# Ledger of designs, part 51: designed miniproteins, single chains, continued (3)

Each design is a single chain, and the fold is of that chain. pLDDT is the mean over its residues in the fold that is shown.

## One batch from the design tools (miniprotein)

Design m9747
Fold by ESMFold2-Fast:
Structure m9747 (fold): chain A 77 residues (1-77)
Amino acid sequence: SAEEDALIDAVLEPIRQLLRQPSPNKEQLLAESRALFNALPEELKPRVKNAIQSLLDAVEDSKNKEVLDFLRELLAE
């Protein structure tokens, strides 16, 4: 649904922004993304994990190691 897609995008958009461009607010943005993920209904968490896997497959490792490590840790839960 559009509401479910909006909840998923709310988790992913700070991550997408950080992967496009480094930010001094990285720690806060990752913490906000984590809090939104934890607040998601359990049935939506696999959809976020699938989207994160797609982002990991598409991203250049060398510039965004901290964000990539965050995403790998989130997938391990």
Scores: mean pLDDT 78

Design m9748
Fold by ESMFold2-Fast:
Structure m9748 (fold): chain A 91 residues (1-91)
Amino acid sequence: MTHIFEEYREFYRIAEKLAEIVTKAKSEEEALEKVEKFLKELVEKGRITQDEADEILKVVKDAIKRKLSREEIELLLFSTLVELRVRRRRE
């Protein structure tokens, strides 16, 4: 149980960083390039899987298209990370 709380804290930090990248980018293309680079670093460090990174990138693309606010992007990405991890544990 304790480890689940620490995992959710990490997911929130990831969601915050992704939302920051998206909102600070000058274009959609720049946002996607920086997001892909950040997700690649997380996969290389073993923090997320490649499948989780691919799904997160799809969610980011949708969020940009829908013109979501920074707070909405943070909440959406946090929820996505939690759902992906739960799905993986269920097999």
Scores: mean pLDDT 81

Design m9749
Fold by ESMFold2-Fast:
Structure m9749 (fold): chain A 62 residues (1-62)
Amino acid sequence: SAEKDAEGAKKGAASGGGGAATGAWHAIQYGNNLELGRQGAEAGRAGDTEKAAELGEKAAHS
């Protein structure tokens, strides 16, 4: 489900940062862009259209 996917994306991004290295930093940036898209979908489902638009736009333009 979208909720499970969003949780997985958040955990993935957090895990990528756990060992802090140059590679991990790049992985975090990539993961953050994916997470922004997932958070936008989650906000949209919750009816927070303003937050959904902001997060979706950030993900698209990153």
Scores: mean pLDDT 56

Design m9750
Fold by ESMFold2-Fast:
Structure m9750 (fold): chain A 61 residues (1-61)
Amino acid sequence: DDVKNYTKDTLKKKFPSASDDQIDQSVQDAISFLKGFGMPITKDRLTPLAKTILEVNLRLK
């Protein structure tokens, strides 16, 4: 999915110290959140949500 790949690439560029697993988990959690609430998975919705989830996870260790 182009939206998912774009989000992963964006997070890798913004957080180069984050592992691929951490990025994948944050993207997957964001997708699950949007689907759970019946919201469309778009680049403008997914990317900021996945970024916020990753930032929180990195602060929590």
Scores: mean pLDDT 80

Design m9751
Fold by ESMFold2-Fast:
Structure m9751 (fold): chain A 67 residues (1-67)
Amino acid sequence: MIEMTEERKKLVEELKKKLNLDLNKGPSDEFILEFLIANNFDVDKAAEALKKFLEDLGYDLSAFAPK
């Protein structure tokens, strides 16, 4: 189980903002954290990897955007 620290939660929120994702919708914080860990906590690279993953699954990123 991946530990969600305050620092990691902050990076998850930054990644969500880069992709214009709602903080309470879309992928879980733990799932997003896995992309951050895989990309050595590089938010830009993690955001690119997550966007590609969601698009490859056929998800419309606008469905996760805040209103």
Scores: mean pLDDT 72

Design m9752
Fold by ESMFold2-Fast:
Structure m9752 (fold): chain A 71 residues (1-71)
Amino acid sequence: MSLEEIKEKFNKYDKDGDGKISKADFPKLAKEFNIRIRDSDFKDGYIDFKTFLLLLQRSSGTRFSVEEFEE
């Protein structure tokens, strides 16, 4: 799946168009990508697109052209 398709899926659940998905709605998107999520993954109860890409990378082993934190 391309980065553009991933962005389109994210936008589908981004109800307010603010670039963030709520803790209540994010599990639906996470299920589409088989992502395991924890309460600690949410900043102020939301996931932004950058954090979503990091979660995708961890769950699928897929590499993206983004900065990785070693640890």
Scores: mean pLDDT 70

Design m9753
Fold by ESMFold2-Fast:
Structure m9753 (fold): chain A 68 residues (1-68)
Amino acid sequence: MKKVVVVYAETEEDRKKAVEIVKELYPDVDYEIIEAPTREEALELARRLAEEEGATVAVFDAELLLSV
């Protein structure tokens, strides 16, 4: 089963930082990381991947990841 993580933030810098955090938290898992500029685009992308490709999708707000 395809595993995908969608990270969203308005700035490319915040998206890149969040991607690094995700990679650090899940280094041994085979998954694809996709970046989106908005929450709305991230949720729509996650819906399409789950419904059309049968992927297991997790969506992360970069702001929440960076606030920890």
Scores: mean pLDDT 77

Design m9754
Fold by ESMFold2-Fast:
Structure m9754 (fold): chain A 63 residues (1-63)
Amino acid sequence: KEIELTDLASGRKVTVKTNASDEELERIKQLEDEAVRAAKAGDYEKTARYVKEINELIVKAQK
């Protein structure tokens, strides 16, 4: 599966290949929404943290 993510700290869009389940994809989407909210609030450190957690989930799903 492929998912498009926005790294709000760097401003770049990233397409990531993942074997994540539907449940894992839903969690990733929730983290992305949280990252967007944090960025909108000007909390870029928190935004970067959510993006890192998303990447960790994607990497884990590739195993």
Scores: mean pLDDT 70

Design m9755
Fold by ESMFold2-Fast:
Structure m9755 (fold): chain A 84 residues (1-84)
Amino acid sequence: TLERHLEDADKRAEILKKTKTPDELRQVAENARREAELYERTRTWRKTPDGVWVPADNEANAVAARRLAELYEKYAEEMIKKQQ
């Protein structure tokens, strides 16, 4: 579900916040933004067991990637402020 994707994104961001520098966090934020753009532009489909084509979870993946980018940017800014 979308909620689970966001929850997983939050957990990943929390772990990386403890191990990355602000510049590294900005780099992974940029990568996450590019990933979100790819999901948003790419029409992806999956085949159900019944043989029907349905949209894949590309919207959920895009939103999760945007969430990660926002969290990494926020953490980078917080680390910079703490260093000042």
Scores: mean pLDDT 72

Design m9756
Fold by ESMFold2-Fast:
Structure m9756 (fold): chain A 56 residues (1-56)
Amino acid sequence: MEEEKKRITEKMRELLAPAQAAYDAGRLDEVTEAVRKAGEELKTPLGKAIAEAARR
């Protein structure tokens, strides 16, 4: 379980790099879009929850 969390965290970090860049640029809409895309790419229950949260 810890190994799975680490893998998901590392993949999240890679997928969320565009969100960090958008946040630094002050573009909150781009942050939301990047988070949504990261959630969809994970295709896991956690990824689905993130995509749903970002959609709202």
Scores: mean pLDDT 67

Design m9757
Fold by ESMFold2-Fast:
Order: sequence, then C-alpha cells, then structure tokens
Structure m9757 (fold): chain A 73 residues (1-73)
Amino acid sequence: MYDELMERLAELVRKHPELFDEVARRLQEEGRRLGEKYPPEDLEDPEAYERALEEATEALRRILEEAERRARE
C-alpha cells in the first residue's frame, strides 16, 4: 500500500511538476508532526512503529488525493 502511494506520487510529480513545491512542503510538515508524535526512542516498540507507519500512510494518501484533485481542476 505505502509503496503504491509512493509510485502514484512519483507519477503525479512527473506529469505535474508545478505541484512539486506544494506537495514537498506538505510532506515535510506531516513528517515533522509524526516525528514529534513518534520520537525515535518510541519507534523501538514494534506497535508504536506500526502506528507511525499507518499514520504516515494515511497522511501521504490524503496529500496525494488532494494534489490529484487539484491536477484535475
């Protein structure tokens, strides 16, 4: 699932390079939020790692869907 979202993101940026800066900024903002919520020491716990991965996947999906919607407008 996550790998599929990354492939979709790469295709979106390749076809719509004008969206790259906005998508990159949003990904950095979400990465920062997730880093604060799940500090590295907590990621040694497999359960916390899975939760962080799920939230990262959800954030990526949300950002991608919004960017794809804008690309169609």
Scores: mean pLDDT 77

Design m9758
Fold by ESMFold2-Fast:
Structure m9758 (fold): chain A 92 residues (1-92)
Amino acid sequence: SKELVHRYILAGSELGVLKMQYYVLKKNNELTEEEEKEIEELLEEGDKLEKEAEKALAEGDWKKLEELIKELEEIIRKLKEKLKKAIEKNKS
């Protein structure tokens, strides 16, 4: 559906922004080794889901696309939470 394509584009864009935020925090030494590992694992899962969603979209598998977008959106939610906690910890 048009809504699923829109959600796919938004999720990909948001994952890209979160990836950039992670690299900035890492460059500034604002992450623990554990935080870096957890965020990198979530980014790797997000990249995998995005590639699988692209394939589902190309194949017209709307049911699989919806499932993959929901999983990708959950990974994005977890990434936002981890990045927010890391930022807040470094300011206090």
Scores: mean pLDDT 86

Design m9759
Fold by ESMFold2-Fast:
Structure m9759 (fold): chain A 88 residues (1-88)
Amino acid sequence: MKAYDLEPVLAALRGELTPEQREAVRDKLFELYLDEKIKRGEITKEEVESLTPEERQRLADELFATLQDSVREKLEEVRKQIEKLKKL
């Protein structure tokens, strides 16, 4: 399996990428998300192909927002662990 490099994703979530690079990362993440769901049998390829452009954009926006929230939660956990280590 090809290793997925998460560094561009993290940079996009931190706002460090240009708007064009951020859009490219979003599109790539959404395609990988759909591929993964198809592989798991949660959605069919035919269902993905039947999505309107508006529905596709909405789902991509929802996915990206969810990823931002997940990254924030993980960063807060790491922050708390570092603070505990500094006090010991």
Scores: mean pLDDT 64

Design m9760
Fold by ESMFold2-Fast:
Structure m9760 (fold): chain A 107 residues (1-107)
Amino acid sequence: TEEQKKYLLEFLDKLIKGLEEQAKKEKNEEKKKLLEKLIEEIKKIKEQLEKGEISAEEAAKKFIEALTKTGVELYKVENPEASEEEIEEARERAEEMGEKFLEKLKK
């Protein structure tokens, strides 16, 4: 719906600003690059949504995928000795949080 699109656009704008502040303060270069890549991905999703190239549902799915991938990469940087099982568990938690967000957006 148009309301879902407006809500998501406002949410993405706030998230971009928050991530930009986090990236500016980040002292770890690898984590900073991951945050900067995430910011660029979210900006592209926002632009596509604003132009009507993708639906709000498609934008939300792309956003969740980008956030999940970046979250896992950040986890690996913070936990370089993490087992494959611990990495998989972190990915599953991120996906579950994303699915809950998507479900709330559909309502």
Scores: mean pLDDT 80

Design m9761
Fold by ESMFold2-Fast:
Order: C-alpha cells, then structure tokens, then sequence
Structure m9761 (fold): chain A 88 residues (1-88)
C-alpha cells in the first residue's frame, strides 16, 4: 500500500481533530453520538480520494464511537484513529 504524504496526513488529522473538538463540545452523550453518526458523503468521498484505507478506518471509528459509554471514551476512539493515520 502507498504511504500517505505529509500533506495528506495533515489534512486527515485536521479532519479528525475537528471531529474530536465537536464531540468534546457536545452537551450530552446523546448529542456526541449524533455528531459521530452524522453521514457526510462529501467527507467520505474526499477521504476515499486520499486513500480508501483512510475511509475504512474512519468508518470503523464512527461505528465504535456510537457504541461508546462516555464522551471521553468516544474521544479516545478518534485519538486512536489519528494514531493509525500517523502510522500510514
């Protein structure tokens, strides 16, 4: 598999950090889960264009996040996603 360029990593990490910030700003666990579950076809298409594996990892993170028992657990899911992207 072709590794991500530094520019591609920075873009994906910025997207993940934006999601973490939205989740942290949520007033309840229910609101945080709605944020994590939000379908964005434009974002999905952009991530797939960078690397199909990035989209796959992002979708897996969203599925894990909606099963989280706390906002802190949900943030950790996206922090783990960021670590996986940095290793690509």
Amino acid sequence: MKPLSEEEKELVLRIIRGEINKIRAAKSLEEAKEIAAEEDPGLDAALEAINPRVLELYREAREKAVKAKSIEEMVKVFEELAEKVEEM
Scores: mean pLDDT 83

Design m9762
Fold by ESMFold2-Fast:
Structure m9762 (fold): chain A 65 residues (1-65)
Amino acid sequence: GREEGEKLGEEGRKEAIKLTEEYGVEEAEKILYEKYGPLLEKLDDEGADLAIAGIVEGLNEAALK
């Protein structure tokens, strides 16, 4: 549900920032897709959308340097 999506999104946001700083955005996206893809499949549409939004925000924040 929504709470699970928000939690996964916050975790994904933090990991996206770290991975992008370490490997760059292209490799970070690949790692995030492989790790979070199966988890997103277990969420409802609302939860999945919230989780994806968090991950995307993390990627964008790291790209600002």
Scores: mean pLDDT 81

Design m9763
Fold by ESMFold2-Fast:
Structure m9763 (fold): chain A 78 residues (1-78)
Amino acid sequence: SALEQEKKNQEKADKLREEAKALVEYAKQNPEKIDTLLNTVKGAYEQAEKLAPKYPEYKLQAEVLREAAKELEKIKKE
C-alpha cells in the first residue's frame, strides 16, 4: 500500500538523519575534515534531489542531507 511505502521511506530517512547527526558530531571533533564532509554531503544532496521526482524516497533523504549541510556550514563558520 502507499501508506506502507511512505512508512518505509520515513524509516530510511530517520536512519539517515541519525547517521547525519553522528557525522555532524564527528565534524565538531575533527574540524580539519569539515570541507571534505561538506562536499560529500552536498554531493549526496544533489543526487537525491535529481532522483526525487522519480523516486519519492529520495525527497525525504534530500531534506535530511540539506539540513546536515546547513549544520556543517554553521560549524565551519565557528
Scores: mean pLDDT 83

Design m9764
Fold by ESMFold2-Fast:
Structure m9764 (fold): chain A 79 residues (1-79)
Amino acid sequence: MEEIREVLKELEKGVENKDAEAIAEALKRLHELASQLPPGSEALKEAAPEFKAIMEKLNATATEEEIKALEEAVKKLEK
């Protein structure tokens, strides 16, 4: 649980700083942590509202260009 919270804080800071690489890295780490947990775990249920709030903030403040940069950074980390 604590690891997920730490990654969510990193994601939030990335969104605040408009740092596409930091956001992509935090998203990758969050995905890796989530994949280690069973579906419907309490940790995922507790993290979901915070994750949604951070992503809503990103979508509200980011331009199309910033979103494309984030997509590209995520794709680079998947390889």
Scores: mean pLDDT 71

Design m9765
Fold by ESMFold2-Fast:
Structure m9765 (fold): chain A 82 residues (1-82)
Amino acid sequence: SAAVRAELRAEAEALLARARAERERILTDPSLALPAPSREEMLAALAQREAEAEALAAELVAAGDNPDPAYRAAVRARARAW
């Protein structure tokens, strides 16, 4: 349904907004301004976490076209756990 597709697209957009907010918080937080190598490890972990959010956002959009409500619920649960 169009409503299900719109809802999952909104959840995907919200997930990407959360990922962007986390990135900005980490990059601008003085308490997280660590010297190398800890800074490099933190930036690598952040990049991985952002990539996971992008992949989950794509899965949420795709799930909107999937007729299986259990599959949609599983993808939504994974996105919320991010």
Scores: mean pLDDT 83

Design m9766
Fold by ESMFold2-Fast:
Structure m9766 (fold): chain A 92 residues (1-92)
Amino acid sequence: KSITTDEALKLLAEAMLKDGATQESIESLDDITLRLLLEILLRKKEGESKESILAYVKEELDKLLAEGKISAEGKEKILKLLEEFIDFLEKQ
């Protein structure tokens, strides 16, 4: 089933709240982190494996680091958050 960006964002917010995130924390997400979380959720709904999604995330973060859009510390923090979110979705 095709979903809109708005529907996907609502599902993402719901999933993050179930994972223990606060409303304030969700609203404070930067565009890069939000985009990657949304892409993870969409890929998971389309039936991609955890391994495939994790590989995609690592490649995108490496690209963003190479382009100077994130720091090495930022990459590590984002990767940890995204890995925890992928693990959460696997339990659903």
Scores: mean pLDDT 74

Design m9767
Fold by ESMFold2-Fast:
Structure m9767 (fold): chain A 68 residues (1-68)
Amino acid sequence: GAAAEKALKERQAKLGVAMAEQAAKKLGGEILSIEVDGSKVVALVKVDGKLYRITVDVEKRTIKVEEL
């Protein structure tokens, strides 16, 4: 039903954000922005004046970290 669908999407978004936040903490960085697109989360993180992009794919259980 619609309620179960919404709950699943909210859970996936929350998990993706949590994964991105943990990755940012491991880098010792400050999160500048977080963008949620379904099961994908993209965070921009600043570490000692350098900008990093963290891409989380919740369905694939993958985290990609790129220096910008």
Scores: mean pLDDT 81

Design m9768
Fold by ESMFold2-Fast:
Structure m9768 (fold): chain A 68 residues (1-68)
Amino acid sequence: MEVLEESEPVVRADGSLVSERLVRIDGKEYTEVTTLTPDLATRSFVRTVTLRDKDGNVVSTETEVISA
């Protein structure tokens, strides 16, 4: 995977961190949106990565819990 462009991370009103980057996977360009949401009760972060093609279609979504 190649990273072509990255946006600056934005903190939303709910405390989540959102970043976007343009990536190339197997010669195709996609927009990757990463959302990192803190969960203070479990001292973890929920990381969601959504991959969209150039036409805006969601081609994959991954969600993982990262323990502190």
Scores: mean pLDDT 77

Design m9769
Fold by ESMFold2-Fast:
Parts: C-alpha cells; sequence; structure tokens
Structure m9769 (fold): chain A 65 residues (1-65)
C-alpha cells in the first residue's frame, strides 16, 4: 500500500493535518516532517491526545527546544 509523509512548518499544523485524515488513511502515514522550530515531544503528546495517532514518527525538528 502507498505510504505518505506529512510536511508542515509547525507541530500544530502537523497535528491538524493528521486530525483531518480519515482513520483508514492515517495508518498509511509513514512519518511527519516539521520544517520549522518545534518540540517533538509536545507534538507527539498532541497527536496522542487529539488523534490517537501517537505511533506516527516525527522525522525532523530543527530545534531541540
Amino acid sequence: DKKVIIVADTGEQAVNIVKSIAPVDAKKVAGILVTGKANIDEVKAQLASKTGASQIPILAGVDPA
């Protein structure tokens, strides 16, 4: 099956994109790339809380803050 990567400038945008994806398509998401400054752990917590998709790997946060 096809796999997709979500690219967003912020963690909030990434979470909103995942939230808008149908549950069957969310399983096809291979990862999330955040191009702007983001806290990866906070994005993971938001995914778990708002989408239930905490299993999606976050591939790049350019700031370790």
Scores: mean pLDDT 68

Design m9770
Fold by ESMFold2-Fast:
Structure m9770 (fold): chain A 112 residues (1-112)
Amino acid sequence: SPLSPADINQIIAYANATIAANPSLAAALLNSLGLLYLLAQKYDEAISDFNQAIAINPANANAYNNKGIAYTQLGKYAEAIADYEKALALNPSNATAKANLAAAKNNLALLS
């Protein structure tokens, strides 16, 4: 990524400073940063950003689905399942979250 961790942390600090004034914009920014961390395969950092986005907007179905993807990449299928189920509870028509949930359940069963 062309963005350094320090640059990303400065953007996160700016987002946190704006939370009190506009939580919806801060939630979108944190989701975008989380997606950048997913692309960089920095899954723990992605989960942290998605958790912050969810704290601002608990109805953010996309943040739950994206957090589930990060947990799946870490092999944490039980956590991924919980996040995909929450994404589907918020948006039942999300075909991607439904497919991801089925795959995560299958992977968890194979570990048994």
Scores: mean pLDDT 83

Design m9771
Fold by ESMFold2-Fast:
Structure m9771 (fold): chain A 90 residues (1-90)
Amino acid sequence: KLEEIKKRIYEKLEELRELTKDDPEMVSLIDQVGALVDKIVAGEDVTGKRQEALALLAQVGSLAREKNNQKAVELVAEIVYLLDELMSLS
């Protein structure tokens, strides 16, 4: 269950990165979220790193809305949901 949620987070992050690959600003933010997820999964400053990841995901979501990228908005929401699920099972 926990490993399945971790796998789903990485799958959604990769999908989001591919969908936004032509936008260097969004790719940079998504890569930063991935690095924070790695630390969260490793149990390193989970609360602080989650707050940072959520702030970056909110920024990605805002940029996606500005660009009318509905699929990216949906992926951001899914990743946020999975991070909350990961907390509940950790």
Scores: mean pLDDT 82

Design m9772
Fold by ESMFold2-Fast:
Structure m9772 (fold): chain A 81 residues (1-81)
Amino acid sequence: SPLRMLVLRYTAMMIRAVGLIFDSTDPALRAQLEALQAEFRRRVQPVLQRAEATHSPQDLQDLQALLQEFERRLDALQAQL
């Protein structure tokens, strides 16, 4: 299902963030990665719960857009490694 693919994407990005935190030797970059991971957990939870409850195209699109934003931000931090 579309929702299942978004949940798997979310899980993969969280695992990737943890890996980047462990691999980072720069304490400033590590702090930015940890802050992004914490922000991501807070922002995704209500959107994910709404998408799970409704399965509406709009709620799935909102979740996808949020995950795309976090991937872009994670990519930008990874590029600084």
Scores: mean pLDDT 88

Design m9773
Fold by ESMFold2-Fast:
Structure m9773 (fold): chain A 81 residues (1-81)
Amino acid sequence: NKWNAVLSVIRTGLLATGLSGGTALKMAREIVEESKSPEEAVERGAERARDMLRALNYPDSAVDAVRDGILESARLLLDIS
């Protein structure tokens, strides 16, 4: 199921920002519920992770690397599905 794959990718990306497993899952579910497609949910999840890292004053290169990692993981999982 594409939605389960997307939920897992978003949760994993949010964990990389320092969130607990429970908080990352809750936030990933909220993003999925607000999204009209699996692809939109991935983009929203990547954007949330980016905004969190920016708030912690990470350099843009590090923020972009995490965002690109989330998007690439999602592409691989959706292609396998």
Scores: mean pLDDT 79

Design m9774
Fold by ESMFold2-Fast:
Structure m9774 (fold): chain A 77 residues (1-77)
Amino acid sequence: AIPSSGQLTKMSLEEFRAYAAEVKKTLSSELRAEVDNAVDALEAALRDYEAGRLTETQLRMVRIAAATTVWLALRKA
């Protein structure tokens, strides 16, 4: 089953990358780039959060944005 946007926001970075890799198999090259950018943004946000440069609220917003990007890309495929 296709996970909801809410379920995507609850995934670990590893689970999110694995799901993104599966989604990319059905996507155009342009949408694959958007998904890759979403994964990279989440990874960077997690590093900044660990370094104390990002608040929990800001990290949550990045998680929502990344999940929304993957969700919309899957629906556009």
Scores: mean pLDDT 80

Design m9775
Fold by ESMFold2-Fast:
Structure m9775 (fold): chain A 69 residues (1-69)
Amino acid sequence: AMSAQDLVNQMLAALKNAPPEYAAVQVALQLLETLQDPNAPLGTKQRAKAALEILVSQYPSILPALAQE
């Protein structure tokens, strides 16, 4: 199974040509959608939560952008 760190790395790699902060915001928004999805399995939501915590620790500047949503 994919780890939370692997998920973050994979999602950021998909946006490798974008500015790092923009990529981090887009990844965070996708992780938040997973957390809000009532049909997502518990394990998927736990991984998304852990991935979001890792992402925020690496890119704390994204927190103000997420607060505007």
Scores: mean pLDDT 78

Design m9776
Fold by ESMFold2-Fast:
Structure m9776 (fold): chain A 84 residues (1-84)
Amino acid sequence: MDEGNRYAELAMRAAAAGDFERAEEYFEKALEAGASEGAKLAWLVLYDPERALALLVARAPPSAEEIARMRELLPGLIAEYRAA
């Protein structure tokens, strides 16, 4: 059942358009419909970047230098994505 993945795609498109309220509605529906882990991580990067970082580190633990760089870059990347 791909309903969760469809809602996650709609949420990402809404967020890219700057409609974060619509994006939250779609991600809520995606989670209810069993969205994939990749789609959930994409949503977390937009709304909870520290939790998204923790999940990424758990899957493929980078070096301490890479973790520090990711933390430095994440706020800027989120701001750029929200501004787009």
Scores: mean pLDDT 65

Design m9777
Fold by ESMFold2-Fast:
Structure m9777 (fold): chain A 60 residues (1-60)
Amino acid sequence: MSEAEERTLAALAERARENGGVLSRQDVRDIARELGISVSTAYRLAERLAKMGLLSFAPP
């Protein structure tokens, strides 16, 4: 995994933690934009974290 991907995973995990374990589509887009990574890549990484049980997807 690249350093940018690792940084993105950390940011997604922190955002989910701040939201009680829940990550919205807007959160993924905001993090992708902030870190200069594609939304598709950020969403794929978020799906991986969800599969590992580290977060859940739900709209606010």
Scores: mean pLDDT 78

Design m9778
Fold by ESMFold2-Fast:
Structure m9778 (fold): chain A 89 residues (1-89)
Amino acid sequence: EREATLRRAAEAARPLARAVAEKNGASEEVAEEMARAMAEEAVAAAERDPERVRELLARGREQLAAETNPDLRFQGERSLAVLEVALAG
C-alpha cells in the first residue's frame, strides 16, 4: 500500500528533517512537512524507476563508506534509509 510506504519513508526521513529544522530554528510542524516531502519524492522516484533507485542506493553506500565527516555521514545515512524504505514498498 502506497500510504503505508509513505508513512514508513516519512519515519525514516524524520531524524534528518528534525535536524535541519532545529538548525534553522523551525517548528516541529515544519520538520514533519519536510519529512513528508522527502518521503513523497523518494516514493515517486521508486515508482518511476526502481532500477535507478537501486543503483543510487548501491553507489551512495559505497560513497558513504569513504565519508569521514559525521554531519555528512548522518545526512547520507538518513537519505539512503528513505530511498531504501521507498524501494522496499
Scores: mean pLDDT 86

Design m9779
Fold by ESMFold2-Fast:
Structure m9779 (fold): chain A 70 residues (1-70)
Amino acid sequence: KIEELKKKLEELIKKTELKFEGDIIYAKASVEIGQEISKLLFEIVREENKNVTSEELLKFLKEKIEEIKK
């Protein structure tokens, strides 16, 4: 289940060409895509553990973007 959510997030990142510059996220997509990403991250948190911080979620997103760039 978590792996399925992570793969969905990876596909969304690839599709929208998400980039980080500092703490700002740039995308070729609308606000709707940002909401989808937020929902997926929240669902991953809920499934894996409820103690994850906002910093951990941001780190996870940054790591996924870097993986896709490689």
Scores: mean pLDDT 61

Design m9780
Fold by ESMFold2-Fast:
Structure m9780 (fold): chain A 82 residues (1-82)
Amino acid sequence: SEMAKRRAELDERVTQLAQQGQQLIDQMNSQPLTPALKQQGDDLVKQFDALIEQMKSLGLDDEADQLQKQVQSFRDRIDLLS
C-alpha cells in the first residue's frame, strides 16, 4: 500500500538522520564546538521535527512520541556541549 511505502521511507529517513546525529555528537566530543557544528545540530533537529509530524499524520503516535523524546535528549546534549 502507499501508506506502507511512506512508512518505509520514514523509517529509512529516521535511520539516516540518527546516523548523522551520532556523527555530529562524536565530532562535538572530539573538537571545539563551532557555530557551524551548532547549526548542523539545529538543522538535524528541524529535520527530526518534520519526520515526527509526518509520523503523527500517519497515525504513528507512539513512534512519534518515542522519537520526540530521543530528539529532546539530542537537543539537551547539544546545549550541554555549547
Scores: mean pLDDT 81

Design m9781
Fold by ESMFold2-Fast:
Structure m9781 (fold): chain A 58 residues (1-58)
Amino acid sequence: GGSRAADAAGVYAALGRDDAGIAAVVKLGNTEEQARAAVEAARAGDGRAMAEHARLGA
C-alpha cells in the first residue's frame, strides 16, 4: 500500500512534474534525497521502491 507521499511521487512523475513531486514528498516529511529517489522510482515504474523512499515519517 502507498502513503500520501508515495501517491504524490507517482502522480507528479506521471505528469512529468519532478520539481512539484519532490516538493510534495518533502512537505509530507521526507528528505529531499528520499523525495528524488521516490520520484525517480515512480518514473521507472517501480512502485515498491517509490513507496520505500516516500515514507511518511512518524
Scores: mean pLDDT 76

Design m9782
Fold by ESMFold2-Fast:
Structure m9782 (fold): chain A 91 residues (1-91)
Amino acid sequence: SMIEELEKELERLEKELEELEKRFWNASSVDELQEVKEQAEKVRERAEELLKKAKENNAPQDLIDRAERLVKEAESLIKLTELFIESLKAA
């Protein structure tokens, strides 16, 4: 079903973001942070699309809440990568 497909995609994106957060904390260069940022932006775009589809299909509230959290967590990671990139460039 559409809901089952959305849940599988959400689980995949949640795992991808978790791995990106680990890569962020292990990043030692602007290039590495830029790669994390680019991948986090893709996760955010995909999560926003998933959230829209979840709402349009009246998905369970827990799925919607998880998708909203994923969007916010991806946005936070993007902002952190931008801050750290600027910090490293200023050093």
Scores: mean pLDDT 90

